# Ledger of designs, part 92: designed miniproteins, single chains, continued (4)

Each design is a single chain, and the fold is of that chain. pLDDT is the mean over its residues in the fold that is shown.

## One batch from the design tools (miniprotein)

Design m15180
Fold by ESMFold2-Fast:
Structure m15180 (fold): chain A 83 residues (1-83)
Amino acid sequence: LEEAIRYLEEALEAAKKGDFEKALEYLEKAREAAQRSGDPMSAWAAEEALRAVKEAAEKGDKEKAIEYIEGALQMVKQHLAAA
């Protein structure tokens, strides 16, 4: 989960800069890391963030992209803290 959190934080910084291409690249890496962790909720959160940010990027909606990444990051961090 720590690797997934790191990639989600990098995706958030890219999204804040308006770099949707890098944000999506980091989200894909976060999804892969979350899947390797064996935590289905973290894997689901990363997958949903990737999907939602792709849609936000198509619309140029930086604020929604940031919101979705922050939501996924919070969920994954809570799952790590609860373990």
Scores: mean pLDDT 79

Design m15181
Fold by ESMFold2-Fast:
Structure m15181 (fold): chain A 89 residues (1-89)
Amino acid sequence: MTLKNYLQAIKKLNIDPNKPIEQTPKLIELASLYLYKPSNSTLTLDDLLLLAFRMYLEKQLSTEEIIDLLELNQEHTNLLEELFKQLKI
């Protein structure tokens, strides 16, 4: 998957990539490890979705395994499922 495909999917779904997200210790840890974000950084929806993509591509995790690993709420789960659906088309 290319950055262009990701950006087009975000635009099509009318997602605000700069929306701040609730930070859990698990999300901070994984963002530091996979996105090289400092632990004191504010995480955005774009960071969450890119983290999920990295887990899918590099770790070959299913959508359900990613939802569990990232401890996603229902709103973020729905956004991730729609985004993955758009990218598989």
Scores: mean pLDDT 76

Design m15182
Fold by ESMFold2-Fast:
Structure m15182 (fold): chain A 80 residues (1-80)
Amino acid sequence: VDEEAVKKNAIELINSSSLPEDVKKALIETIENTSFSDREKLIEALTETVAKLLNVPEEDLPNLRKQVEGLVDRAISLTP
């Protein structure tokens, strides 16, 4: 799997989402600075970025992490 292609697919998924522009920009920066060879590290970094920007309550963090995990897994599955 081409890491650059996975990053491009993840960025495309984020850009097509209904997230605020500031959140999209921060997520894209996180993706560009994180290696897709470590799935858990990427999921953790993205989850922390969104939680910080949107001030997500601690009780909602597991649901946020699950959504981020789904996005990362979809980006990987869309990569040829």
Scores: mean pLDDT 75

Design m15183
Fold by ESMFold2-Fast:
Structure m15183 (fold): chain A 100 residues (1-100)
Amino acid sequence: SAMEELIKELRELIENLEKAKSGEEAIEELEKAIEKIRELKPNLSPEVQEVADQIISFLEDEKEKLKKMIADKAPEEELKQRIEGIILALEHAVEALESL
């Protein structure tokens, strides 16, 4: 189902973010995930479409924060902490979707 595909894409994003070696790689994975979620959105129920929109907005905002951190030459540790925060938020989103 489109719901199972959404959950799968979020899990793949979590794995790819854990494997990302740089902030730039993390941004690329966020961009790919946003595109895939947008492609799945029309096939989701209206209630799940609203959740998908919230996830897209969250990922877009975090992508812009990472871009700013890289431009400002933030320490690698701060970039890692931001990415870890994104992973935790995505894990909570997956758990919430699986509970529907």
Scores: mean pLDDT 90

Design m15184
Fold by ESMFold2-Fast:
Structure m15184 (fold): chain A 65 residues (1-65)
Amino acid sequence: LSEEEIQEILEEAERIGVRGVVERDFDGALAALEEMLKRYGPKDARLAEELRRMIASLRALQATL
């Protein structure tokens, strides 16, 4: 993956997370983020780590609400 592709994927992941919070659809957002991790994680270790952090943060936020 190029640096530009990684940035675009991370921006899309952030949009998915924000939408899940706003719409109270944490399960849908988590499923989408985990699918992104499955698809792109094997291609770049740093991208995989960032996606895992986003998933963990969203799960933590869900647990506090």
Scores: mean pLDDT 83

Design m15185
Fold by ESMFold2-Fast:
Structure m15185 (fold): chain A 73 residues (1-73)
Amino acid sequence: SEEVERVRELLANTPPEKRVEAIQEVFDLALKYYKEGKEDLALELVRIVLDHIGAEVPSDQLIKKQLEEKLKK
C-alpha cells in the first residue's frame, strides 16, 4: 500500500518529458518485486502504470506472463 501510493504520486507529479523514464522505473520496480516473490505488489504496479497511460489493463495472468518473459533473458 505504501509503495503503491508512492508510485501513484511519482506518476501523477511527473512532467510529460520525463514520463517514459518514470514508467520504465515503475516497470523495473515491478520486475524486482516479482523476482522477490511479491507477485501481488508487482501486478498492482503494472496495472497502475497501464491505467495511468490510458492503455487497456490485461488480465493478471497475461501481466504475469509478460513479467516472466522479461525475466527469462
Scores: mean pLDDT 79

Design m15186
Fold by ESMFold2-Fast:
Structure m15186 (fold): chain A 81 residues (1-81)
Amino acid sequence: MVVVDEKLIKVEILARFADPQRLDHAESQLKALGLESERVGPTELRLTLVFPESQKPELDAIIELLRSLAEEVEVVKEEEA
């Protein structure tokens, strides 16, 4: 019901992989989850997520998935959408 002044959070994540094959695998996994990713280098993916602040645990799960697949995962930006 009630209008929640719920902030939408926009998060930009940069993930670096050991090689292009690992990147392709990670991109496939993200696509299977319905997540949009952009290839910004031969071994680098950028993921942009927009979600309600109440869904932060879902973001944490996505970050942990990326950390399991990538050599480096960096949250480049977190801002109000």
Scores: mean pLDDT 76

Design m15187
Fold by ESMFold2-Fast:
Structure m15187 (fold): chain A 85 residues (1-85)
Amino acid sequence: SLEEELQQLQRDVERTRREAGEIVAWAKKKAEESKTPQQITDAITEATDRLSALKRANPAAQGAVDEAARELQKIYDEAKEKYKK
């Protein structure tokens, strides 16, 4: 039924949002533990690649992945200030 299809799509979006959140949390931890600007760049690059793969695999959840990508950008911007000269 349409209701069952909508419930499945909701579950897929919620799962994708959780997975995207885990990628962002991983990147935040790596940025906080970073001792060089390169380690921040490497962590953000890996997280961006993982989010891109997640978005391709879950077209219905693009909005959730895009929200996670915006949060990742904020983490990167904040982490860059740590090494600003």
Scores: mean pLDDT 85

Design m15188
Fold by ESMFold2-Fast:
Structure m15188 (fold): chain A 61 residues (1-61)
Amino acid sequence: SILDRAQRLAAQLPPKQGARLIGLARALDDETAQAYLDQVEQALQQGDWAAVDKLLSTPPR
């Protein structure tokens, strides 16, 4: 599920940022949440922490 995916990605983040990611995944529509989590996952896989920080600071509407 989307929430399971968000929890898996959140485990790679500092606790505060991980909690924020899970909260955003719960609040967003399924399609928006999927696209957002795809971007976060790509940034994490690339080790691009600047991109991760930007995604968490500027969530999708």
Scores: mean pLDDT 82

Design m15189
Fold by ESMFold2-Fast:
Order: structure tokens, then C-alpha cells, then sequence
Structure m15189 (fold): chain A 99 residues (1-99)
């Protein structure tokens, strides 16, 4: 898979992640997180460190938006909150690997 195809896949999965949160769909949110993680791991094999940093920053931005949606929509679904936290922790770990 090309870098461009992986970036597009990550962006699409991030959009699906936010829609799942808006719809209070924990299963879809968890699936989107797993697809994002997998696509980032694939991206690490073919992309430069700078390209990976740019993608991690975009994902971090979407995680921030997800927390805003949770707060504004008063989402109390623990599985959704956990899915957002798992994605956030994954990104922080990847950022640390890049220093």
C-alpha cells in the first residue's frame, strides 16, 4: 500500500471514529480505532519519520475533537471513552518512539 493510500485510509477511519462517537456506537468506535492503529503500523514500514509525525499530529487533533464531542453530547458510554483513551495512549507511545 502506498503512503498516500495509507494516509487516506487513516483519515477515513478517523472520520468514521468521530461519527461512531456522535452516534454513541461503541462497537464502531472500537473498530475504527483498530483500523487506525493498523494503518499507522503499516505507514511506519514505508513512510519517513516526518510523514509519520504529521499523521500522529492529525490523529491527536481528532482525539481532541473526540473528547469535545464526548463532553458536548454528554456521552457516558464507558467503552467509547475507553476507545478514545486507547487511541490517545497509542499515539503518545508512537510519538515517544519518534522522540
Amino acid sequence: MSVEELKEKIKKSLEEFLEAIKNNDAEKAKKAVEEIKKAIEELEKVASKEEIREVLLEVETFVGIAYIIISVNKITNEEIIKAVEELHEFILKKEKELE
Scores: mean pLDDT 87

Design m15190
Fold by ESMFold2-Fast:
Structure m15190 (fold): chain A 65 residues (1-65)
Amino acid sequence: ASPAARAGGEMAHRHGGVSREAAEAAAKLVDEGGSAEQAAEILHQGGLDRERALGAGRAVALLAS
């Protein structure tokens, strides 16, 4: 993952309470051209509710761009 995508994943882990593995997977997905919505799905599977996961996924996508 790019440094920006990795930073976004770390932010989701530290501030969202999601697992590090889920946060890193979401960051990698966005770095590989995935959408904020796809990143949100990974974060939701990692323990966030849908609304918080969508917000976190959008944040990861913005930091990766």
Scores: mean pLDDT 71

Design m15191
Fold by ESMFold2-Fast:
Structure m15191 (fold): chain A 100 residues (1-100)
Amino acid sequence: MVARSQDGDYIGSLLAQGKSDEATSTINRMIDEGVSWTGEAQTKTILSSNKQGSVSTMESTSKAVLRFPTPLGIKALQDAAENGSPGIQEVAQKALKELA
């Protein structure tokens, strides 16, 4: 199984509705099931987490990037580490340090 752009859109939709716990649960379920994540899925989920200030989904998506590093996902984490809220920046910076 692979998480694609459409999966990132779905998670972003949950976050836009204020369903942060459901979005986090969905990401964690996909990780636990061994789903590989495309760079597009990683990027969309990171951008939505940053926009909505969802620290929990940023943390879960960072774990997906750590398991399946992609250039797009790494760039999205770098951008979040520079321009996110303090909580988002902390999570993104920690994930980037673990990738190094």
Scores: mean pLDDT 86

Design m15192
Fold by ESMFold2-Fast:
Structure m15192 (fold): chain A 77 residues (1-77)
Amino acid sequence: EIVDYLREKLRELGVPDEVIDIMVSIAKELKLTKEQVDALVEEIREAIARGPASFQAFQELLKGAKKAIEMRKKLEE
């Protein structure tokens, strides 16, 4: 499954499990394609390469995105 594929790719990059869980949740909710998942993995690789501060900023954006998706779900009830 695409979410298992994303999870394995993120683990290979050394992404923390907490961040992997957030990203998998977002990918599942948005029903991302393999092409979109590959693009996302590439962006994360680039963020890691830019250094810890860049990766931390990316993690905060992901937390915000997950919260926004959860709020949208509640509004759609």
Scores: mean pLDDT 75

Design m15193
Fold by ESMFold2-Fast:
Structure m15193 (fold): chain A 90 residues (1-90)
Amino acid sequence: SAFEAAGEAFVAALAPEAERVYATSDPAEQEAFLVERFKEGLLFIVKQMPSREEQIKFLREALENSTEKGREVIKEVAKELGFDMEEILK
């Protein structure tokens, strides 16, 4: 889909900055950087979606297909965008 392609391109665009941070930071700072960038990427993708229903569907599918740490970031994105977790998990 167009959103999947846009998401992949966004992540690829962040790779050079991630590499720079990895060269100079403690592991905790590296993890914090990745979590923040992943959150920003999710916010960008979700905001590009044409409807609230599509946003909820995307977040639901992302939760089902993510790691434990990824799920926490997705939950934070949902909360920041004003979504009820009950609505997403319905």
Scores: mean pLDDT 71

Design m15194
Fold by ESMFold2-Fast:
Structure m15194 (fold): chain A 87 residues (1-87)
Amino acid sequence: SEEKKKEELIDDIIEEIKKTFEEITNKKLKPLSEEQKEKLRKLIEEWAKKVEEGTINEDELKDIIREIARILGLSEEEIEKLLKEHG
């Protein structure tokens, strides 16, 4: 089903986000719990909907990145570094 395929794509995005954050911070992150994965899936799905609607501005995008980074267990300093590289 389209729903299952979308969930699989979101799971792949979560793993890519985690790898990207590990590369940027130059450290290994903790393994994601099922609760963290569910939070990330929901957040990414809500974000994807806003992107499709064309309603996302730069501040909303930064807020989503901050929320993802917090769920992944990054510090505020690491989050600020990520946002500086966002352009």
Scores: mean pLDDT 73

Design m15195
Fold by ESMFold2-Fast:
Structure m15195 (fold): chain A 84 residues (1-84)
Amino acid sequence: SLVEERKKRLVEFIKNASPEELARYLAFLAYYLGADARTIDAIVEAVKKSKNGIEGLKNALEAARKQGNTKLADYLEGILKLTE
């Protein structure tokens, strides 16, 4: 399915992405997916398994805050709390 393919591609991307690429990608996904808790939970697990995942997520949150994008920052903060 598209969901299974997306999950596999997400894991590979997180594994290989630079911190900057990961931050941009996570910011986009968080904004797009919003309140989809099941998909966010899958992303959280993938982030936890990546050596740079948590740092990338924190960088995305910081960038959203600096840009004044409150809605995106709230989504990213929610994902980050699920990683704790």
Scores: mean pLDDT 67

Design m15196
Fold by ESMFold2-Fast:
Structure m15196 (fold): chain A 74 residues (1-74)
Amino acid sequence: MTATGFTPEDNRLAHEYSVQLADLARQGASIEEIRKKAEELIKEAEEQGYDAAAETIRQVANLVIRVLEERRRR
């Protein structure tokens, strides 16, 4: 999928990095581990000039963290 303001590379990185964050969550990674990984991925995207991908990854990380917090309170 393409969105206004996103390059194909932005979409590719956002998708790949979102999958990595979701996989870590499924494997039982802590909220702190998810935050650390998200920060690493955001930095990599920004260093490559894919600011739109970095913003998408930040939003996905926030959603994943909320889901993990919800699950922990069960």
Scores: mean pLDDT 76

Design m15197
Fold by ESMFold2-Fast:
Structure m15197 (fold): chain A 78 residues (1-78)
Amino acid sequence: NTEELKKKLEELLEEAKKRNSSEEVIEQIKKAIEAVEKKDLKSAYEYLEKAAKIAAENGETEIAEKLTEIAIEIKELL
């Protein structure tokens, strides 16, 4: 369900902004939202994997974990 995925990503985007996550993480989440809207789940997965890796490297463990959870949900639809 792409509507549920979009909602989860929008909620995560707001949380990332509240936590002052890096601009690169925020931009990758925005790109993932756009990809989900276009039903390009492969690109959405790739953007979320990149965002999770950057968040993890920055020590943003909670954001990285949530990004990984949504990426896994998308991968199961591929």
Scores: mean pLDDT 87

Design m15198
Fold by ESMFold2-Fast:
Structure m15198 (fold): chain A 70 residues (1-70)
Amino acid sequence: MSIEELKERAIELVRKEMPSLAKSVEELMAMVESRGELVVVLRMLRDVALEAGKEELAKRLEELIAEAEA
């Protein structure tokens, strides 16, 4: 999967499960230019999702992290 596809999937998940963060995530993702940077952002989002009790979102973000690291 491309970096742009991974970014869009992450943004869509955040819009659905944590819509108040969607704009900030979109702005942060616009600054991401490498898979390494994307992995860092996805890990931060996973941790935020876990802190918020959004276990399903955290699991989906973990799947995107695995895809980005492949």
Scores: mean pLDDT 85

Design m15199
Fold by ESMFold2-Fast:
Structure m15199 (fold): chain A 84 residues (1-84)
Amino acid sequence: SSELRRGMDLVLAHIAKQVRDHNISADTVTATLDVARDIKIIGIQIHGDLNGIPQADVDRQIADAQRDFDALRARATRIVSDIS
């Protein structure tokens, strides 16, 4: 969604600031994003179970989250490389 893209841009701006100010490695950034992705997927599954959301809709939300985090991970890695 457009809101999610805006949120991703804010996260990337914050990552860029942390890399510049604290020289954080790409491995630290990607490990942090991988944990955030896993927490998001668990949240989607729990919300789906509690609210009786159809499995197809839950699967779509998980696929969307995975795609969004893959894009965020790739962009974050590029930012670290460009600054470091």
Scores: mean pLDDT 83

Design m15200
Fold by ESMFold2-Fast:
Structure m15200 (fold): chain A 60 residues (1-60)
Amino acid sequence: SLEEIFEELSKGVPEEYHEKLREEFERQVEGFERVGFPRELAEKMAAMIIEGTVDYIKKQ
């Protein structure tokens, strides 16, 4: 589920970033669906983008 994907993505990230990351994840999923990608693929593509953001935050 979308919740399970976000829980995995937010592991090891400071709590103060969780709300912003969730909003961005949901925005990316909606964006991909809007251009015609199916929900499952939109979630996977959004997850890849958020993973990159999480990696960057952890390295700061």
Scores: mean pLDDT 79

Design m15201
Fold by ESMFold2-Fast:
Parts: C-alpha cells; sequence; structure tokens
Structure m15201 (fold): chain A 71 residues (1-71)
C-alpha cells in the first residue's frame, strides 16, 4: 500500500510539473489535457497500475485542469 501511494504521489508531481511547463509555453487547456492523458497512459504501462489507480490519476488531471480553467 505505501509503495503504491508513493508511486501515485510521484506521478501526480510529474503531472503537475507537466501542466505548469505546458502553461508556461502557451499550450491550450485542450492540448494540456491530451498530453496529460498520454502521460498517464504511459505511466500506467510503465508502473503496471490497476484500472482504479489510472482512473484516480485521470480524475486528478481533470480536477487540476478544471480548477485552473475556472480561475
Amino acid sequence: MPTTAQKLQQIVRELEDLIDEMKKKGYSVSDIRKKGNDFLEQKAKEYDLSDQDVAALRQSLDGLIDLQERR
């Protein structure tokens, strides 16, 4: 359990860094969402994540983008 939580936290940090970097480069929210989903698909394969973990990461991506898009 702690090992899985650590992996998920690391992926979320990398996802936040990816979103920040793309925003600095002037990418649209739709491009950030597409790249974020591609990143999560790659990480799901790399880390052998469960469907539940991948769904949680996608919700985190959508939540981060939605919050920033609203404000």
Scores: mean pLDDT 77

Design m15202
Fold by ESMFold2-Fast:
Structure m15202 (fold): chain A 72 residues (1-72)
Amino acid sequence: MKEEEIKEIEDITNLALKRTDVPEAQKEIEEGKKRALEAIERGEPVIKAVNLLTAGVLRAIGIEIDAELAAR
């Protein structure tokens, strides 16, 4: 059911957002959520939505690593 899939994406997104204070990283997580929800709205497989959110989270991790390296 789409409603259950949307809730799962929202729960994962909220957990990811709680773990970063970097605004640029938060934007990537939020864009990943947006793309994941759009995929569910289009009736695409749940795994594709999860992959889109995961890609956003991975980009956020990259931003945090770059920020840490720039501070050194």
Scores: mean pLDDT 80

Design m15203
Fold by ESMFold2-Fast:
Structure m15203 (fold): chain A 97 residues (1-97)
Amino acid sequence: SLADEAAERAIKYHPELAEEIRRFYEEGVSRAKQVADEAYKLAKEGKIAEAFRLATNEASRIVAEAPPELQDVARAVATELSILTNKKIGEVLKEKE
């Protein structure tokens, strides 16, 4: 995944932070999946704008809270969250057409 590749690159450039990068990556990916699932539930309830806002707010939070050494990992996780959320909301919209 994009997050996997970003984490591997971050570890290569900051091997002293390998454990911190792995934890950030694992927690970030797990949280992104939870937020995408919550956005999917909101979309099924017809709250499409709220679903997109939830995902956008989490993506912004991940990037804003990440230290400089983890910025590439944070951006990759945020991108993966956006892709997953768009796919899930898209599935709901197609079912309602």
Scores: mean pLDDT 84

Design m15204
Fold by ESMFold2-Fast:
Parts: structure tokens; C-alpha cells; sequence
Structure m15204 (fold): chain A 94 residues (1-94)
């Protein structure tokens, strides 16, 4: 549903912004750029699902999980935040 998609997107974007803020505070410009690229790719893939009429709960959850897995590779020290975000997203689409 549109409301579920909006809630999932909001949760993912809030987490992404928190990760970017932490990287900026650490002075890690490379990590900031990598996280910004992941947000851009996530947004583009979600838009493609909406445009195709394929934004099912399963597809939305898969894209959120893909973003979180990619973010974990960039900021493995933020595993606790990424795990809690994943659990929140799964709860929203259940």
C-alpha cells in the first residue's frame, strides 16, 4: 500500500541520514559519498517499482534489505542501528 511504502521509505531515509551525520562528524567524506550514492540508488529502485506497478510489500522489503546490506558493508560499526532498522521495516510490511 502507498501508506506502507511511505512508512518504509521514511524509516530507511531517517536511518540513512543518521549514518551520513555520523560519518560527517567523523570527517569521513568517502563514507558520506558512498552512503549518498546508496540512498540515490535505493530511491531510483523504489521509483522503478512504483512506475511498473510492482511495489508489493515483498518487493519493498527486498529493496530496503538490499539498502541495509549495502550500508552494512560501508559502515559495519553501525550494525546495531542497521539491525534495528531492518526489524522496524519488517514489522511495517508484515
Amino acid sequence: SDEELERVEDVVLRTALALIRRAEEAGDAQTVAALEALIHDYAARVKALIDAGEATPEAVLAEARAFLDAARAVVPEQADLLDSTGAEVERLVA
Scores: mean pLDDT 86

Design m15205
Fold by ESMFold2-Fast:
Structure m15205 (fold): chain A 68 residues (1-68)
Amino acid sequence: MKKKIEELKEEIIELYEKFGAEREKVEEELEELEARFKQSGVSDEQINEVLQSYLEGLRFSLEVLEKQ
């Protein structure tokens, strides 16, 4: 199912929050990442693909961390 950039960012923030990260810090890091991509001429579609890959990798990594 296709997710929008905002939905992907929210899911990343929620995952980090579950593991004790501060919401504001995660939001800043994602905003900075998005700004850097836009400055480099990356399209919204490309940003969406990067965030989807990041979210999938993050979910896997955090599941491994949770088991410890």
Scores: mean pLDDT 75

Design m15206
Fold by ESMFold2-Fast:
Parts: structure tokens; C-alpha cells; sequence
Structure m15206 (fold): chain A 100 residues (1-100)
């Protein structure tokens, strides 16, 4: 089962949680401003552990969460600028992940 994690402006926290849960591939979706910056930092942290990670910028958490989930990683982290965008991104990522 795909592990979906949501954070507000803390992609590194989401990345650490995914790594702790044993994920071997982690896609991290963001949204404009702080969300994208924190998602990029999370992806960098994962890559420094020699684990595959893809950073996915988006206009909102829903868009980046959907794209992240479609890549079929062990874990999706949605790092959004605000709680609503994060919750919508997590919900969409879980929906897409269940279909595959």
C-alpha cells in the first residue's frame, strides 16, 4: 500500500517519516512559494540517503499530489503552503494510489 504523508511547509519532516516507514522511492509534491521550497528540500534529503526521489512542483497540492501518485512510488509526500491545499493533495494522492 502506498504511504501518503501531508505536511504544511515541512517537506523534510514528510521525507523523514517516509524513510522511517521503509519507502524505497518517494515522490514529493509541492505548491507555490513555501510548499515548493520545502518539497524540494525533502526530495534532496531523500536523495542524500541514496533513495530515489522526484520533486513535483504544482499550482496546488491536489495537482502535485496526483502527479506524484501516478509515478507509483512507495510513498507520496504532499508539502503544501496551507492546510487545505495539503489535505486536498493527500486525498487526491490516496485516491489515485488506490486505483493502481
Amino acid sequence: MMIVIGTVNDGEKGAKEALEKGAKSISIGGDPDKGNRSALLGSKLVREQNIESTFIPGKDGKTSGEKASKLGPDSVVVSSNDKKSMEEGVKKAEEVGKKE
Scores: mean pLDDT 83

Design m15207
Fold by ESMFold2-Fast:
Structure m15207 (fold): chain A 70 residues (1-70)
Amino acid sequence: SLEELKERIRKLYKEIEANKDDPEKVLTLRQEIDKVYVELQKLLREKGMTPEEISAFLRELDKEILKELN
């Protein structure tokens, strides 16, 4: 589940890059990313992570995705 959510976020960012010339599609994809982040935060809270641990996790995930896109 956690790995599936991380992979969904990666996939959506790749789709944004592939569709950067379509602002309507980019907006829709960004909204889907937001929904996945909400699901991810809920899952991390249910696993007993503190707000500080969740923030650190999300920062590291964002760094990983940025590296994979470049």
Scores: mean pLDDT 82

Design m15208
Fold by ESMFold2-Fast:
Structure m15208 (fold): chain A 72 residues (1-72)
Amino acid sequence: SAEEKAEKLKKLLEEGGISKSGAEAIALGVLRAGELGGDPEEVGKNTKETAEKLGMEELAEEIGKLAEEGAK
């Protein structure tokens, strides 16, 4: 489910060094973007780019994929 993808996203962000509250805010934001009719591909792309800018380049592709699936 989208909620399961968002939970995986939260855990992966925490592994990348994001705080628990920050990771939760991002994962919730992804779910809410999907509920509000946001484009899942664009949500995934933007989340991937954010991960890359935060120095999580090795995790960025999986983060983006989980964000896209969470926004569906």
Scores: mean pLDDT 83

Design m15209
Fold by ESMFold2-Fast:
Structure m15209 (fold): chain A 80 residues (1-80)
Amino acid sequence: SIEEAVARAEPVREFLQSLRDVYDELPEEAQEAAERAERALAGVHVYSRDTRLSPERREALTERYAAEAVREAERLKSLL
């Protein structure tokens, strides 16, 4: 569901915020993973609220971007 996808993305946003003060000190690959996670979170935000999409497409896109955000956050954690 859209609600479940948004809920899965929330810990990723919190994790990225926790790294804000040390972002410039992260390895380049970690910065790239963080940037991809941020873009995926933007996708979750946009598509979960896009009433121009059918409910099915909105759910599918929100779930896709939530999964990408989680994947990139896990990659980021592995690089720390």
Scores: mean pLDDT 87

Design m15210
Fold by ESMFold2-Fast:
Structure m15210 (fold): chain A 72 residues (1-72)
Amino acid sequence: ERRVFDLLKFMLDKESISLDTDLFAEGLTEENLQIFVGHAFGITISPEVARKLRTARELTEFILEQLRKQRE
C-alpha cells in the first residue's frame, strides 16, 4: 500500500493524496497509468481496465490484488 501511494504522489507531483483522489482529474492518463504501474510493479494493465481505475483507492486495491495473484 505505502509504495503505491508513494508512486501516485510521484506521478501526480503531489506531497499528499487521499484514497478518494481522482487520478484523471489530476492529469494522469490511461497510458501513463499503464507505463508507471508496469515499471513499478511488473503488472500489465489493459486500456479497458485502466479506464476503470479512476481513484487512488481503486488503483491501490487493483495493484494489491494483482500482486497477490503473482505471488501464487
Scores: mean pLDDT 72

Design m15211
Fold by ESMFold2-Fast:
Structure m15211 (fold): chain A 94 residues (1-94)
Amino acid sequence: SKMDEIKEIVKETAKKLIEIAEKNNDTELASMIETYEKILLHESEKLSPEEFIKSVKKALDTLKKYVEEKHPEIAEEVNKVIEEAKKKLDEVEK
Protein backbone atom coordinates (compact mmCIF):
# COMPACT_ATOMS: atom_id res chain seq x y z
CA SER A 1 0.00 0.00 0.00
CA LYS A 2 1.07 3.64 -0.34
CA MET A 3 1.06 3.94 3.46
CA ASP A 4 3.45 0.97 3.80
CA GLU A 5 5.79 2.55 1.21
CA ILE A 6 5.80 5.89 3.09
CA LYS A 7 6.42 4.11 6.44
CA GLU A 8 9.35 2.25 4.87
CA ILE A 9 10.83 5.55 3.60
CA VAL A 10 10.45 7.03 7.13
CA LYS A 11 12.20 4.03 8.73
CA GLU A 12 15.03 3.96 6.14
CA THR A 13 15.56 7.74 6.41
CA ALA A 14 15.58 7.66 10.23
CA LYS A 15 18.13 4.80 10.17
CA LYS A 16 20.49 6.77 7.87
CA LEU A 17 20.12 9.96 9.95
CA ILE A 18 20.75 8.06 13.21
CA GLU A 19 23.91 6.53 11.65
CA ILE A 20 25.17 10.06 10.80
CA ALA A 21 24.42 11.26 14.37
CA GLU A 22 26.13 8.20 15.93
CA LYS A 23 29.21 8.59 13.68
CA ASN A 24 29.43 12.20 14.96
CA ASN A 25 28.98 10.96 18.60
CA ASP A 26 25.74 12.97 18.89
CA THR A 27 23.50 10.93 21.20
CA GLU A 28 21.08 13.88 21.61
CA LEU A 29 20.50 14.18 17.84
CA ALA A 30 20.14 10.38 17.48
CA SER A 31 17.53 10.37 20.28
CA MET A 32 15.65 13.28 18.70
CA ILE A 33 15.47 11.50 15.32
CA GLU A 34 14.28 8.27 17.02
CA THR A 35 11.55 10.27 18.81
CA TYR A 36 10.38 11.92 15.56
CA GLU A 37 10.29 8.50 13.83
CA LYS A 38 8.12 7.09 16.65
CA ILE A 39 5.73 10.07 16.53
CA LEU A 40 5.41 9.93 12.72
CA LEU A 41 4.73 6.18 12.69
CA HIS A 42 2.05 6.70 15.37
CA GLU A 43 0.44 9.52 13.30
CA SER A 44 0.36 7.21 10.25
CA GLU A 45 -2.54 5.31 11.93
CA LYS A 46 -4.77 8.45 11.80
CA LEU A 47 -3.72 10.08 8.51
CA SER A 48 -4.31 9.44 4.82
CA PRO A 49 -1.18 8.69 2.73
CA GLU A 50 -1.24 12.27 1.33
CA GLU A 51 -1.59 13.80 4.84
CA PHE A 52 1.19 11.53 6.15
CA ILE A 53 3.56 12.61 3.33
CA LYS A 54 2.89 16.27 4.30
CA SER A 55 3.55 15.47 7.98
CA VAL A 56 6.82 13.66 7.12
CA LYS A 57 7.99 16.55 4.89
CA LYS A 58 7.26 19.02 7.73
CA ALA A 59 9.32 16.91 10.16
CA LEU A 60 12.19 16.74 7.64
CA ASP A 61 12.11 20.55 7.17
CA THR A 62 12.17 21.02 10.97
CA LEU A 63 15.12 18.63 11.31
CA LYS A 64 17.00 20.40 8.46
CA LYS A 65 16.66 23.80 10.21
CA TYR A 66 17.71 22.34 13.56
CA VAL A 67 20.83 20.66 12.11
CA GLU A 68 21.82 23.78 10.12
CA GLU A 69 21.65 25.84 13.37
CA LYS A 70 23.06 23.37 15.93
CA HIS A 71 25.28 20.99 13.90
CA PRO A 72 26.49 22.88 10.79
CA GLU A 73 29.43 20.43 10.43
CA ILE A 74 27.05 17.59 9.42
CA ALA A 75 24.35 19.75 7.75
CA GLU A 76 25.48 18.88 4.19
CA GLU A 77 25.41 15.10 4.85
CA VAL A 78 22.04 15.31 6.66
CA ASN A 79 20.55 17.49 3.88
CA LYS A 80 21.51 14.90 1.23
CA VAL A 81 19.58 12.20 3.14
CA ILE A 82 16.59 14.55 3.59
CA GLU A 83 16.50 15.46 -0.13
CA GLU A 84 16.69 11.75 -1.08
CA ALA A 85 13.75 11.05 1.27
CA LYS A 86 11.69 13.92 -0.22
CA LYS A 87 12.34 12.58 -3.75
CA LYS A 88 11.12 9.10 -2.70
CA LEU A 89 8.01 10.63 -1.05
CA ASP A 90 7.23 12.56 -4.27
CA GLU A 91 7.41 9.27 -6.25
CA VAL A 92 4.88 7.62 -3.88
CA GLU A 93 2.53 10.66 -4.01
CA LYS A 94 2.09 10.42 -7.84
Scores: mean pLDDT 87

Design m15212
Fold by ESMFold2-Fast:
Structure m15212 (fold): chain A 74 residues (1-74)
Amino acid sequence: MSIEELKEEAERLFAEVEPLLSPEERARLRQAFDNVMALVDELVAKGTAEDIEAAKVILEIFIQELRELKEKLA
């Protein structure tokens, strides 16, 4: 899966999870989401193969965390 596809999946999962949370939990998750996206963008901007692979791994871990959170809240 490409970084773009992983970002789209993370955005979709975030949108599904966000309305299930309290306002305080929503703010925390939003901050985590923004931090992950910023880190991924910084790694991609560096342009090394190692940084791009790191960005992909970070997105995959975050997506898994969002999936687990969604299952717990459903």
Scores: mean pLDDT 86

Design m15213
Fold by ESMFold2-Fast:
Structure m15213 (fold): chain A 55 residues (1-55)
Amino acid sequence: SREEVVLEAALAVYEAGIDFLKSIYPSLSPEQQKKVEKEIEEMKRIIEELRKRLA
């Protein structure tokens, strides 16, 4: 379905975003690392909601 395609695309984008943030994480300041950790946790919550809609 169209909805399934959109949800799968959104899931892929969020997963790629987390991978990118993890790749740059060691190069960041402690303040930037704290912000990135919070962002990753929020993105993980979105991923779980997307997975629930696909199940």
Scores: mean pLDDT 87

Design m15214
Fold by ESMFold2-Fast:
Structure m15214 (fold): chain A 65 residues (1-65)
Amino acid sequence: SAHDKKVDAIMKKLQEARANKDTAEITKIQIDLLNYDIQNSPPLNPADQEIVDKKLEALRKRLES
């Protein structure tokens, strides 16, 4: 599917960033992947939303470091 191809492309970029040891790029790609999943999914229940929000906050904090 188009969704699977998009996710695979992002995952390939993540692997390349890891090979280059580019911590900032790794974090940006992880944020982009998580945002893409949210944007293309039905509304999350409150428990799942809390998990996703905490993960996004942790990733954003890594970019500030």
Scores: mean pLDDT 77

Design m15215
Fold by ESMFold2-Fast:
Parts: C-alpha cells; structure tokens; sequence
Structure m15215 (fold): chain A 62 residues (1-62)
C-alpha cells in the first residue's frame, strides 16, 4: 500500500510537470500493486485509474 501511494505521488508529480509518459508508467505500476494487495476491482484502484487515463489522453493529445 505505501509503495502504491508513493508511485501515485510520483505519477502526479510527473503529470504536473507535463511528463505524461513517465506519469503513466508510475500510475500503471501503482495499479498493479493495488490489484495484488486490494484486489483487481477495489475502489482504491480508481484513483490510479483516473491518473493513468489522464496521462494516456494527454500523451495522445498535447
């Protein structure tokens, strides 16, 4: 859980800096940890999912 939160924070930092590629990678790693720890359908994973979607969209459309 702590590692997932750290990865989410790193993802947010990269997203804030406009580094959407690295943001996406960090959010994806956090999602994997959450899936393993809390289960694949957990609501806590939605925070990561939102970040991943935002980063992916911004990668496609500047």
Amino acid sequence: MDQAQQLIQQGRQFNDQGNFDDSYRYYNQAQRIIDQTMGPNSIIGSDVGVGIIDAAIRQSFP
Scores: mean pLDDT 65

